# Designed miniproteins, single chains, continued (5), part 67

Each design is a single chain, and the fold is of that chain. pLDDT is the mean over its residues in the fold that is shown.

## One batch from the design tools (miniprotein)

Design m18313
Fold by ESMFold2-Fast:
Structure m18313 (fold): chain A 65 residues (1-65)
Amino acid sequence: AKYKLTITSPTGTVEEYIIDEDVAKEIIKELEETAKKEGGSFEKLSENKYHAKVKGYEVIIEKIN
């Protein structure tokens, strides 16, 4: 499956990527671990959507098929 990764920087720069499921799973794990270790938030909004705030970055990852 493919996932859409949206990263908003602390300065408001938005970058968007289409990634494979294996890469998406690794990023989801890294975001959860970083939020726990360094302070931030990590939330599973649905089976297909995750939202994280870490180090001033806002990250949304969503399954698109």
Scores: mean pLDDT 84

Design m18314
Fold by ESMFold2-Fast:
Structure m18314 (fold): chain A 80 residues (1-80)
Amino acid sequence: SVDELTLKILQAIRDLTGLAPFTVVTAREAADLVAEAMKKLGFSEEEIQRARDAILAEGERRPLLTVGKAARIAAKAILG
């Protein structure tokens, strides 16, 4: 599910960086954090790029988002 994948991405981000889901970041920072987490989880380069593109598209609407929102956007991009 989207919720299960969101939690896995958030756990990987915490393991790599120590950042909590409520941490506010730029869309560029969020895309980079999610890409590294998804690499650790064994996702393909195509899936990682799809997640990055979705986060960067959100950044065109709003300059800042939470790590939690970025992980959910990535999960929806992969499973949608």
Scores: mean pLDDT 90

Design m18315
Fold by ESMFold2-Fast:
Structure m18315 (fold): chain A 102 residues (1-102)
Amino acid sequence: DVDELIKLMLELLEAIANGDAEKARELAKNTPPISDLDVLLEILERLADYLENVWGNRETAEAVREHLRRAREDPTGGDHLIDAMVLVLSAPVDIALARRNA
């Protein structure tokens, strides 16, 4: 179920952003492997929506969407998919650093 995977990934990103290592480990252990490229692209699109609409990080969300668009145009390249994933994984670290100073 893609919606359940998206929910789990969003909870994982928030746990990382809050510095909650115990919750992040629990959520990561419950994340099933994603072997379908179309499912992964859908998840990354929904995570980009969360970065923009909840965290206010429009610039990173737009960068993720551009990389996903290019990954769809050239699915054999792999670089754009990796770049999108790196941006999504880096976003909670930036939020965690900001929240530590608040």
Scores: mean pLDDT 79

Design m18316
Fold by ESMFold2-Fast:
Structure m18316 (fold): chain A 58 residues (1-58)
Amino acid sequence: LKATKDYPEGGIKKGEVYTVLSIIEGEKTTTLVVKDEKGEGKNITVPKGKLNDYFEEV
């Protein structure tokens, strides 16, 4: 996934590419367990149903 918007509070930086390891669906949020381009693991949290507003597939 490639970030299309900056959202620092959710751990998203525009232009960053992330490898998705797992997706955790919450009641109000979706959490992505990812690795960044350096291979470091992190969690990214977005409002539920809004993944396509913050990311595109590459």
Scores: mean pLDDT 75

Design m18317
Fold by ESMFold2-Fast:
Structure m18317 (fold): chain A 85 residues (1-85)
Amino acid sequence: LSLDETARGIADQVYHLTTWEGLSILEALERVFRSAGVTLTPEQRQIAEQAIKEGKTVVEIIREVLLTLSPSQQQQIANWVSQNL
């Protein structure tokens, strides 16, 4: 998957979790990444929180977080998205 395709897949799942489970965007994002085997660092969490405060879209927030991941972590989550979403 491309970075954009990965971000859209995650965004759809985040919208599902916020709508049906009542999670915040940040909580939903952390859950999706954890399901893919990636635990966000405090610094990555702060990047997401700052993007939310700036009023960025869910896709833009996810893209910013994905860009902080190592290439192997980006591939790991892209593979998880392609198989599960």
Scores: mean pLDDT 83

Design m18318
Fold by ESMFold2-Fast:
Formats: C-alpha cells, structure tokens, sequence
Structure m18318 (fold): chain A 80 residues (1-80)
C-alpha cells in the first residue's frame, strides 16, 4: 500500500531504510504508470532525500506530490 510506504518513509530513521522504501514506491509507480515515470520518480525522490536528510516528513510529502504530478501527467496524455 502506497500510503503505508509513505508513512514508513516519514517515520524512517536511517538512509538505507529510506532508500529501500523509495525503491518499493518506484516499483508501484512502474506497475501503474510505466518504466519512464518510475525512472523519473526515482531520480527526483533520491534528490529530495539528499537535499532533506533531517526532515523525513518533508521528503514523504514531496514524494507524495510527485506521485500526484505523475498521475496528472498520465491523465493529460490519455486526453490527447
């Protein structure tokens, strides 16, 4: 469940755990939206993690917004 993974990310205490959770979320993105979006997601998520090492709640929030952005982009492509 994506919501549970985001919760675990927000409560995570070490970088290895955060990276593992990000990889699990990236697999969900790949399943739903495809490889290109999963790759883009992974790159942005890792950047958020590097830029915000002491704020896992902010990282989880930024990742959640990125997923919403991907969903909107996919819907726009379907409408073309």
Amino acid sequence: DLTELLRKLALSKDPEERREIIEKIAEIVREKYGEEYAKKFREKALKYLEENPNDPFLVARLIAREIIEIEREVEEEKRK
Scores: mean pLDDT 82

Design m18319
Fold by ESMFold2-Fast:
Structure m18319 (fold): chain A 67 residues (1-67)
Amino acid sequence: MTEEEREIARKRAEVLNELFEKYKDQTDLSEEEVIKMLLEAYERLQDIPLTEAEKKTIEGFKKKLEE
């Protein structure tokens, strides 16, 4: 259980880090576009249950897009 959760978290972190690094090379994009891509990445990772902290982060991103 705990070990499986830790392995899942590691997989998510690896995917997110790859996306962040790849997207940083595309710095011509606006912050809104970057946030959109992050939200898309989280949607792709929906097979993995989100923590409460991650849900708050996603809500923050959505709020930023509304600005």
Scores: mean pLDDT 64

Design m18320
Fold by ESMFold2-Fast:
Structure m18320 (fold): chain A 72 residues (1-72)
Amino acid sequence: MHKLTEEEIEAAAEAMLAAGASEEVVQEFRDTALEKNLSPVEAGLLVRDLAGSSAARAAMRAIWEVEAKKAA
């Protein structure tokens, strides 16, 4: 399974901040994603648990946009 790149993690973190997540929650997401080599699905579940469904949707969209740019 594809693990998140640093670019995808930062895109998700920026989307979480834009959705209203605190910097502390966003830092916990960054640390966990890097430490545990999360997949996009696992990252979406973690964001939902930390910051709710709206932030999770924003973060997943940001990850997909990074992947789309790499594919183009």
Scores: mean pLDDT 80

Design m18321
Fold by ESMFold2-Fast:
Structure m18321 (fold): chain A 58 residues (1-58)
Amino acid sequence: SKYPPSVLRLQQQAKERTDLTDLQLAQLQDEFQTAAEAPDSETYVGAVLSAIGLLEEQ
């Protein structure tokens, strides 16, 4: 599926971070995939918020 602009922005932020572990990058990738495949807005918002939380976890 086509990634929404919010997900593309979060993917860009993840790429610019040099402090993320492989596990954190995998978790972010899972959330981006969940957002892209979301069957409803609630699932999409949940995935985006989870990705934001992972990026702000420091």
Scores: mean pLDDT 73

Design m18322
Fold by ESMFold2-Fast:
Structure m18322 (fold): chain A 65 residues (1-65)
Amino acid sequence: SLEQDIAAGVAQLAAAVYGSDVSIEERDGRLVVEFTVSTDDAEALMRKVGKKLEEVGAEVSLTRA
């Protein structure tokens, strides 16, 4: 959907700006987003971004490198 396309773009942009890795997949019409973070600041920020993505129906996970 357009909302999922926007959410995927937001996830990619946030990860790029804050030096995190991101993996994005679509499974059965649902957006699956996995962030990998290496700092406490990036972890806190990606958790906030992830919560917003979950509000639009994405499945979000976060891993510490």
Scores: mean pLDDT 81

Design m18323
Fold by ESMFold2-Fast:
Structure m18323 (fold): chain A 83 residues (1-83)
Amino acid sequence: GEARKFAEEWFEKNKNENGQIDRKTLIEAVKEYMLSKGYSEENIEKAIKEALLKIPPNANGQFTKEQAIEFAELVEKKLKELE
């Protein structure tokens, strides 16, 4: 989906030296992306909360590339279900 392409490109530009991304940074990027696509802030917050329960960050509060992509796809899927 479009969220997958966004997450893949955004991750490569923003990953840290360990090849990972901070949880808060990823959440803010996904939120801004979904707002730009016309989704409501309320629905985005619900989708993010559910995605975080299914794909928790590692012990340092960071996501791998695979986890970041799956997180964005879960948020997109939930948003489509809420329409």
Scores: mean pLDDT 83

Design m18324
Fold by ESMFold2-Fast:
Structure m18324 (fold): chain A 109 residues (1-109)
Amino acid sequence: SVREALERLREALEKLQKAIEDYKKNGKTPENIEKLRKAVEELAKALRELFSLVDPDKPVEQYTPEEIEALRLAVEALDTLAKAYEIMGDTENAKELREVAERLRAKLA
């Protein structure tokens, strides 16, 4: 269950990273913005599914190694979502996502 959610999160993250690179190479077109939007929706869904299985607010000592691995990937996913939101002009949501990522990263250090 956690492993399957982690694999789905990894796939969605890779898709968003590719959409961001396509945007950087080919510029701000309606097609590239739509691809970014769809990849953002997919990654956000994968993150919600992961957080339904792994409580990010649980004490760090109560996490399994697999849950720690999943949360570390979630930090990368949150940072990538923030980057996509900045590209789309949503600086407020980007800032909030980075703050969530920083808090989670600090917990896992």
Scores: mean pLDDT 87

Design m18325
Fold by ESMFold2-Fast:
Structure m18325 (fold): chain A 73 residues (1-73)
Amino acid sequence: MEEAIREVLARRGASEAAAEAVVAAVENLIRDGAPLTPEVLLQVLRAVAARHPDLADLDLAAIAEEIARAIAA
């Protein structure tokens, strides 16, 4: 899971710091029993993007779809 998230974000040009923040946020979702849907992941990506401006310039909806697909595999 963690490597899949890092790989998707790295391919899209996100920083390592942004990727680690997304990984931590997704781990919190799993701990809370939240569904890892593209909609939930998009909310997480938007929250992380508020602290990581490199992420804010990316297509977060497309990244959420790719992460959801990678986690489901």
Scores: mean pLDDT 83

Design m18326
Fold by ESMFold2-Fast:
Structure m18326 (fold): chain A 59 residues (1-59)
Amino acid sequence: SNEEAVKKISESLNADEADEVMAKVVEEIYKAGKYSSTTEEERIEMAMKLLNLEMPPKP
């Protein structure tokens, strides 16, 4: 879930690093042409991929 993803991101980064990662996510979304239609869930997924974190568990 998004909560678990956010928890993993916060455990891997401090506040300044988290802001930098989110800025990179926004840049990637803009490059892909999805800037105006991006959801928070999509931004979290891209941030996790940039950090090489595992996606939320799938039972």
Scores: mean pLDDT 63

Design m18327
Fold by ESMFold2-Fast:
Structure m18327 (fold): chain A 94 residues (1-94)
Amino acid sequence: TGLSAAQLAALRALLAELEARAADASPEQIVTLVRETAARIHAITDDPAVRAAADAMLEGVERLVAQGRSAAQIRENLRAAARFLATLAERRTV
């Protein structure tokens, strides 16, 4: 299932909000923000690849927090995952 232009715009807005809120967040707060963002992405689209990428973003952040990585390292990984997710959603927009 592809995304509509409206779904893509909503997803981009969510990722921008996530980046802004994560800027001053602790590692534990970043996990909460990513979990909320992944759930909202699932509500926006039924596209299995985009949903899987959102879930992978959460799993990646949870793994880094469990490993004791710094907030800066977690934010860098989150930015990379968010860019990948945005690009994937763009390619799947009909």
Scores: mean pLDDT 89

Design m18328
Fold by ESMFold2-Fast:
Structure m18328 (fold): chain A 110 residues (1-110)
Amino acid sequence: MVTPKIVELTEEERKVVREIKARLDSILADATPEQRERYERYKARVKELRPDLSDEEIDVAAKIALLFVEGRRDEAVEIMRELHEKIGPARTVRIVGPGVHIAAEELAKQ
């Protein structure tokens, strides 16, 4: 696999990620202790897989992983579609890829 070129988000793209992160913060508002533990674990795992991601990008990826694991697939897919429309496919895959990978690993254990 070719080493992916590190390409920083533009300020406009960072604004989109921040807005999506703020919406996803509502997912943790009523989270159980188990869901919060999963979120923190996924966040740490995203950082290990992609240390080049910003804290905001890591947070979005971890929350997408949590949505998939919790069976909230439609919500995760809607967020991924919104990212794809606003920042394009390559940037979306950079952010959501680690989250989808973590969700696949967790679901395979069930």
Scores: mean pLDDT 78

Design m18329
Fold by ESMFold2-Fast:
Structure m18329 (fold): chain A 80 residues (1-80)
Amino acid sequence: ARAEVARLRDELYAGLARHDPEFAARIDRVVRTMERRDPELTLETLKEMIATWKRLAEDPERAKQEIVQKLAEAVERLDA
C-alpha cells in the first residue's frame, strides 16, 4: 500500500506542478496528512484525482476544482 501511495502521489504532484506548482504543493500537503491516517482511503482518493486530472486535460481550472472537491469529500470521510 505505502509504495503504491508514494508512486501515485508523485505522479499527481508531477502532473499538477507542470501547470500550478503552488496548487500542487497544497494538495500534496493534505494528501500526506491523509496517508498517515488512512493509506487505503488515500490510495482510492489519489486514483480518483489522477483520473480527474487526465480526463479534464483541456480544462485545468475545472480539473483543479474537481480535485479540491474529491479531496474535501475524502477528508470528511476521515472525520466520520
Scores: mean pLDDT 84

Design m18330
Fold by ESMFold2-Fast:
Structure m18330 (fold): chain A 68 residues (1-68)
Amino acid sequence: LTPAQQQALLQQAKPIVQALIQKYGVPAGKQEDLAQAVKVALLKSASRIKTAAELQGVALAALGEVLA
């Protein structure tokens, strides 16, 4: 990934993380862990993220790992 592509993915992660926190009631103590997990998951899976649905799927998988 180019730095510009990484930055674009991280900017897309911010509203998704906020939506997941609100929708699933993520406690304050886990919100930072969720943000980091989503960012890491998006960067690792960037080559296969072509649509908004794929982006959401990666973010939901990261949420599941944080809450487990």
Scores: mean pLDDT 77

Design m18331
Fold by ESMFold2-Fast:
Structure m18331 (fold): chain A 89 residues (1-89)
Amino acid sequence: PLPAPAVLEEVRVGQPPEEVDVDPELAAEISALRRRTATEITALLIRTIGDSLDRKDSVEEQEKAQEEARKEAEKIEEETRRKIEELVA
């Protein structure tokens, strides 16, 4: 049974007071890219730690691997920033 008799208009569903001057559609794409990038970076760091544990790396080796992963994360972030700039342009 349907307890709600009302119909939902897309206009009301996506109220954009939380997002600034950007179109809701564009804002959603940007948010999706940012979240995807954050997830990818987090996964990269987790993989790095897991690999270090699997190899039984020394603390120094673990720090080195994490630093290397952080550099890769920066590249991924930079690429995402560039994509966002293209979307906003």
Scores: mean pLDDT 69

Design m18332
Fold by ESMFold2-Fast:
Order: structure tokens, then C-alpha cells, then sequence
Structure m18332 (fold): chain A 89 residues (1-89)
């Protein structure tokens, strides 16, 4: 429950940031398109880091790969460990 709530909160936060970026960026220009590509990478990196994804899974997401369901279960277990360590601090 807490793990899923944390994941949803992080996703929502970065969706809001992405929306603000799209409202303020002209995607019809080559510069705007390049900025959008870098912003997507930035948001993906921040979400992965905030969720505590292993580097291998972070790279998979940056390459536009979908995580299989078996990886999702492992990811959630690792996220629980990170949350427990955060609570101990």
C-alpha cells in the first residue's frame, strides 16, 4: 500500500512538471524538440532516482523499454527496502 502510494505520488509530481514544460515550450522548433527530449530524460532520471531504481532498470527506461511484470514485482520489493531505510534515518 505505502509503496504503491509513493510510486503514484512521484509519477503525479513529474506528470505535472511535464505538463508545465509542454505549456511553455514550442515543440514546432528544432530547439524546442531537443529541449523536450532532454526534459523527458531528466524527468525519467529524477523519477528513477527518487524511486531508487537500480541502474540497469533506469537504463532500460531511458532506452524506452517497458519493464516486464516480473521486474515490476522485484522493483516494488526493492522500493520497500529503500522506504524502510529512509524511515530508519
Amino acid sequence: SAVLEREDAVIKEYEEEAKKFYENTDLSTEEGAAKAKEKVKELTTKAADKMGLPEEWKQALLNGESLPESYLEKYLKELEKILEEEEKK
Scores: mean pLDDT 62

Design m18333
Fold by ESMFold2-Fast:
Structure m18333 (fold): chain A 98 residues (1-98)
Amino acid sequence: MREKLEEEIKKAEEEGRKNAEEYEKLALEMAKLPLEEAEERLRKEFPEVVAAVEELTKLADETPDAKEFEEKALTEYAQQVITVAALLAAASVVAKKL
């Protein structure tokens, strides 16, 4: 169900492994940014990643269990996914240029 994001994560992981120093540097820079700033940059620079997060949100909405708990879990999950996706997308762009 999360094929697109998992595939992108795998690609970035393999490329990032070869450039571990660059990946770590990007992680430290992203960690310094507030989540709101990281999300805004992701939206502007990587709109495809934002679309993937929206698709995951829709898939999670199909969960048959309690809807109230789902909304809270989705918010926390989306924040984590946006941060990780932004980091991985940045690492992927850097790896392609190297």
Scores: mean pLDDT 54

Design m18334
Fold by ESMFold2-Fast:
Order: structure tokens, then sequence, then C-alpha cells
Structure m18334 (fold): chain A 107 residues (1-107)
């Protein structure tokens, strides 16, 4: 169980860091700050759910974060590069959700 929690935390942290890097690279500092604040807030909730062994709650929170990121992209993604960066971020979140589903089945 603890091994599964540590693996989940590592995957969540890697996904968070990649989303932040994409935001900083392709969006204005103002929009990047909005994304960073959102991801940091959701990361804390996801990490708490994982610590409690509630992988389903962590998945639900990731899905909520995905929808909030989509709202930001709809407001601010105006270039092809920005739209592609958003698509990469969503794909990473979806991949993380699938990993957590696999970990839940092993728990």
Amino acid sequence: MEELKEEAKKIIEDTKNKIIELARKYFSPEVAEEVIKLVDEYYKKILEAIDNGDFQKAIDILKEMREKLREIAEKYATTEEQKNAFDIAIDMIDKTIEYLKLLEKKA
C-alpha cells in the first residue's frame, strides 16, 4: 500500500511539473501564474486523497482540475502552439488518471 501511494505521488508530481513548464513556455506570465495557482491547489487535494488511500477521490479531483484547465485554455489559448500545449497537458492528466485506476485495482 505505501509503495503504491509513493508511486502515485511521484506520477502526480511529474504531471504537475510538466503542466507548469508548458504554461510558462507558451502563455503570458499572468496566465502561467493562474495555471500554477490552480495546479498547486488541486495538487494538495490530490496528494491528501492519495495519503488517505482514496485513489477514486484523487481521480475525481484530477478530472475537476482538467475541466478548470480547459476553461483557462478556452479564455487564453489563441495560437496553435498554445492549443497544442493544452492538448499535451490534458493527455498527461488522462494518462495519470489511467495509472491511478491501475493502482486502485492493485490496492
Scores: mean pLDDT 84

Design m18335
Fold by ESMFold2-Fast:
Structure m18335 (fold): chain A 93 residues (1-93)
Amino acid sequence: MMEEVQKRLEELEERLSRLAKEAAEAAKALQEAGDFESVKEIQELHGRATEALGEAYRKIEDPEEALKYLAEAERYLAALEEAVRAARERVEA
């Protein structure tokens, strides 16, 4: 059980790391377009995902609590993916 939580945590940490690179590129494109509000949104989503993963790690000895924070992190990572996608669509137009 604990081992499964740790494995999911590692998977989401890898996903966040990969998204951080894409978010940085999207932020550059948004800055070029003068859209600083969307840059802030991407930064906030990245921060919230990082915070949720940190809470999951703190609750690693309580699998039920850890899974709740992993679900929150997954939700914020999905929102970050959509924000990055929308930013790229906007810049390509």
Scores: mean pLDDT 82

Design m18336
Fold by ESMFold2-Fast:
Structure m18336 (fold): chain A 91 residues (1-91)
Amino acid sequence: ARRELEETVEARLEAIFKTLGLEDTEENRKLAIERALVTLEAARGILEAAISFYEDLIRRGINVDQARRDIAALRAQLRRLDGEIALLRER
C-alpha cells in the first residue's frame, strides 16, 4: 500500500526528469515535485467532477446501480491520488 504509492511517486518524478531533460539534483527534485502536485491536483478535480456527475444521475433515478459502481471505482482512484499527493507534500 504505502510502498506502492512511494514507488508510484518515484516513477512520476523520474518521468518528469526524463521529459524535461533535467539532472536529479535537489533543486530539480523540488521543481519536479511542484509540477507533479499541479498535475495531480488537476486530476483530483476531474475525478471529483465525475463523481458529482454520477451522484446527479442517482438523484434523478437514472441508471442508479451502474452509477453507484462507477462512483465506488472513482472514489478508490481518488483515495490513491490523495495518498500520492500527501506523500509528495511530505517531500
Scores: mean pLDDT 83

Design m18337
Fold by ESMFold2-Fast:
Structure m18337 (fold): chain A 94 residues (1-94)
Amino acid sequence: MEELERELVEAHAELVKAIANKDAEGAIEALERMLEIAERLLKEGDYESALDTAELVILNAKILKKEFPEYSEKLEEIIKRAKELKKKAEEKLK
């Protein structure tokens, strides 16, 4: 769990840095890495962290769609995957 938490902090820091540098591809890679970490959190039973991470990915991907409309299709795909992960995490918390 501590390792996944560190990886998540690092991925989020990479996302923030990419956004600051106007690096759309780097920001997308960071969001995909955050989704992979959220999937692992869900598999390990950390449903709360998986849910929070999925919501953070959705929010950031929506912001990036406004900043980088040329990547809108790829970002919508990320949003769709994050929403599916969010739903699975919410079902486990009921």
Scores: mean pLDDT 85

Design m18338
Fold by ESMFold2-Fast:
Structure m18338 (fold): chain A 75 residues (1-75)
Amino acid sequence: SEAEKYYQQGLEYVKQKKYLEAAKAFYKAVLLDPKNEKYRKAAEEAIVLAIIADPENEEVRKLAEELNKLVKEQE
């Protein structure tokens, strides 16, 4: 599936320690399959790592907000 493809791309970015790129890829997987716990967990973990790597990054803050909103809309 397209979602799984983005998930695999995210894993590849994690191996390269590109946590923002990984978070974006995992977030795309969540958008395509928002009830998939594996994708949500990966996106949350990658966002945390991206914040630790670059706490001033505005893109990470926006991505965290978008993911939180998406998860709440699925409750």
Scores: mean pLDDT 84

Design m18339
Fold by ESMFold2-Fast:
Order: C-alpha cells, then structure tokens, then sequence
Structure m18339 (fold): chain A 65 residues (1-65)
C-alpha cells in the first residue's frame, strides 16, 4: 500500500530533505489528505538522489492518485 511504500522510501533515503518530505506525505496520507500526500511525494521525488527511494516514491504516488 502507499503508506508502506512511503515508509520504505524514508528508510532508503539518505537525503534529509527527501526523508522529511516523504514523512510529511505519510502524515498527510494517514490523516486522509490524499492531495497533500501527493504534493509531499512529488516534493520528495524532486529532492531525492537515491534510485531505490525514487522508485518507491513513484509507486506510492501512483497508488495515491
């Protein structure tokens, strides 16, 4: 599910900004704010330099949208 993929992206990310953005996206998703979650995931993708983290974020975005 999207929440599990966001937790995996946080675990795989080495960039603090990307981890923070993914964490905000996870919080938004857990609060039922899918629009906020999607925006947070796009922000995390833009900041992320880790290919595995980007793959998890892209899959999470697909499931959220």
Amino acid sequence: DAAALLREAIRLSTDGGARAAAGHALRSLEQGDREGAAKGVRGAIALSTDPAAVAALREALRLIE
Scores: mean pLDDT 83

Design m18340
Fold by ESMFold2-Fast:
Structure m18340 (fold): chain A 61 residues (1-61)
Amino acid sequence: DETIKLAKELGLEIPEELAKELSEALDNDVKKIRDALLLMKETGISIETMLKYLKKEKAEP
């Protein structure tokens, strides 16, 4: 999965399981995944927090 490679390039440590959840939450769209990882790096929010935001969007269409 390209998510782990992108995370490493941005200096982020993400477990494989959470990387899969991020990919799935973003419909495996590499651009969206990269943008989410960049946002995490710039804001300092955790992968868990990012996943909560993405899951919240899915709960309310």
Scores: mean pLDDT 74

Design m18341
Fold by ESMFold2-Fast:
Structure m18341 (fold): chain A 74 residues (1-74)
Amino acid sequence: ATDEEIDEAVADISAAVIVNLVRQGKVDEALKFAERLAKKPIGPLVLRRAAESFEQRGLTDVAKRLREIAEKAE
């Protein structure tokens, strides 16, 4: 496996964790996890993937917060 393949796997798993936390009503936990991820090189990609998933589900407020966290990490 290449570093790129590992990064994609980590991004997919991490995005799924954020989505699952929000689905459980643990929005604060999801946002804290997102802030920690934003400090990692893969963080902005993960947060954008999660934001897209939430936008498709009509959860636009959470999606906006995740995009803001990703933008601050750039």
Scores: mean pLDDT 77

Design m18342
Fold by ESMFold2-Fast:
Structure m18342 (fold): chain A 87 residues (1-87)
Amino acid sequence: AAAAEAAVMRAALERLAAFSRSLAPRLEEALANGDLAAVKEILRELKARAEALLAEARAAGADRLAAVLEGWIAELDAEIARIEAQL
């Protein structure tokens, strides 16, 4: 059980870090341009990736990682809603 959870956590952290780094230039450009629509799209992509990782965490029984991802997804949803209110 612990081995499967550790493997999912390691893989999820590696993929999340890589994906986050890939979004940084797009986010910097959108912020520099004041492009809230682009910021919202980037946050939606980040949420979709987090949801995919949540599905993997649940399938592997990584309950602690799943809870952390659920909380983070809720925060992303709140930020997306705040940006949508400004568009």
Scores: mean pLDDT 80

Design m18343
Fold by ESMFold2-Fast:
Structure m18343 (fold): chain A 75 residues (1-75)
Amino acid sequence: SEEKLKEFRKKVIEILKKAQPLIDRYLETQKALDEAIKAGDTAKVDELLNEMRQIEAELAPYKAEIDKLFEEYKK
């Protein structure tokens, strides 16, 4: 179980490292969205929401890969 857990963590960390630039961009976009909402800039809000949806689409394969690893780990 210890060895299996170690391998699982290693694989998850590798996926997260690959996804890190997208995660960073998502968090930056989310912060910009909060500022745009506070300013009442509806055009900028729409732009940033669209950008977040694009980043989520790019992140989806990494989420699926982690989910698959977790299901394999539970077996």
Scores: mean pLDDT 87

Design m18344
Fold by ESMFold2-Fast:
Structure m18344 (fold): chain A 61 residues (1-61)
Amino acid sequence: SGAKGVAAARAAGEAGDRAGALAAAMQSNHSEGPETGRRAAAEGGLDEAEAERAAKSGQRL
């Protein structure tokens, strides 16, 4: 779910795991859409380029 993905991204970001935060954001976008993916990316501390990648990847599969 979106809430679970956002929480996972935040936890990964707090741990300094940028790859994990990006994966959680991409999964959130795939499951719930780009708004949830961007929120997860923001909570994970990802930059705008990583957030855009997350948003695009979920919508294309």
Scores: mean pLDDT 69

Design m18345
Fold by ESMFold2-Fast:
Structure m18345 (fold): chain A 74 residues (1-74)
Amino acid sequence: MVTFEDLRRHAPAVVRAMFEAALALPSDTSQADALARAVEVARALRPELPEEVRPLLDGWIAQLEAQAAAKRAA
């Protein structure tokens, strides 16, 4: 399981950008839409990461997509 802390340790700039993007969303944004925005930002920043860290980010993206699907189903 890839944790948020793993990303924060290895890619702090990506984590910060994801949080800034989430905080900029309108207050009526659904949790699923907020997670989708985080995935979009993470994918955009992936090329800037060392290749050793990219699989960690890929695992986190998969988890965010699964969480967005679960929240949409609830």
Scores: mean pLDDT 71

Design m18346
Fold by ESMFold2-Fast:
Structure m18346 (fold): chain A 95 residues (1-95)
Amino acid sequence: EELLAEVREVAREIIKVVRDYLDGKITPEEAKKRLNELRKRVEELRDKAIQEGNPEAVVLATATLGLIDTALEYLEGKVTPEQVRAAIDALEAAL
């Protein structure tokens, strides 16, 4: 439960970073830096969830990494803003 709560908190932070970027509140460079730092944290939490046998935390961490990947692709011009918003909505529904 504590590990799942930590994954939820990081997922909410990532959603905020992606929204702040979509709203023009942070630069592409700041967004990319923060998303790469948060990716490392989510990967560490996922590894811990696997070690502890917490499937809910593994699933949520994996979904969170999916949003990071979509947001980084958006920063590279590979996906639309609508696709990023859909990824945010999907992750929020899982929180």
Scores: mean pLDDT 88

Design m18347
Fold by ESMFold2-Fast:
Structure m18347 (fold): chain A 57 residues (1-57)
Amino acid sequence: SAALLAAAQELIANSPALSATLARLKTEHSHQVLLAGAIMKVRKEKSVSIDDVMKEL
């Protein structure tokens, strides 16, 4: 999960449009927001299963 969190943080930092939307959710669920960003990045590059990510929640 550390690798996914790092990827999510970098994705959010490099995507101002995505960052604006996720900033709202971060107030409620920082961990889930970071995972959502990681899911988007990893799904685009590696097509991981949503179930695999939900296990991290």
Scores: mean pLDDT 61

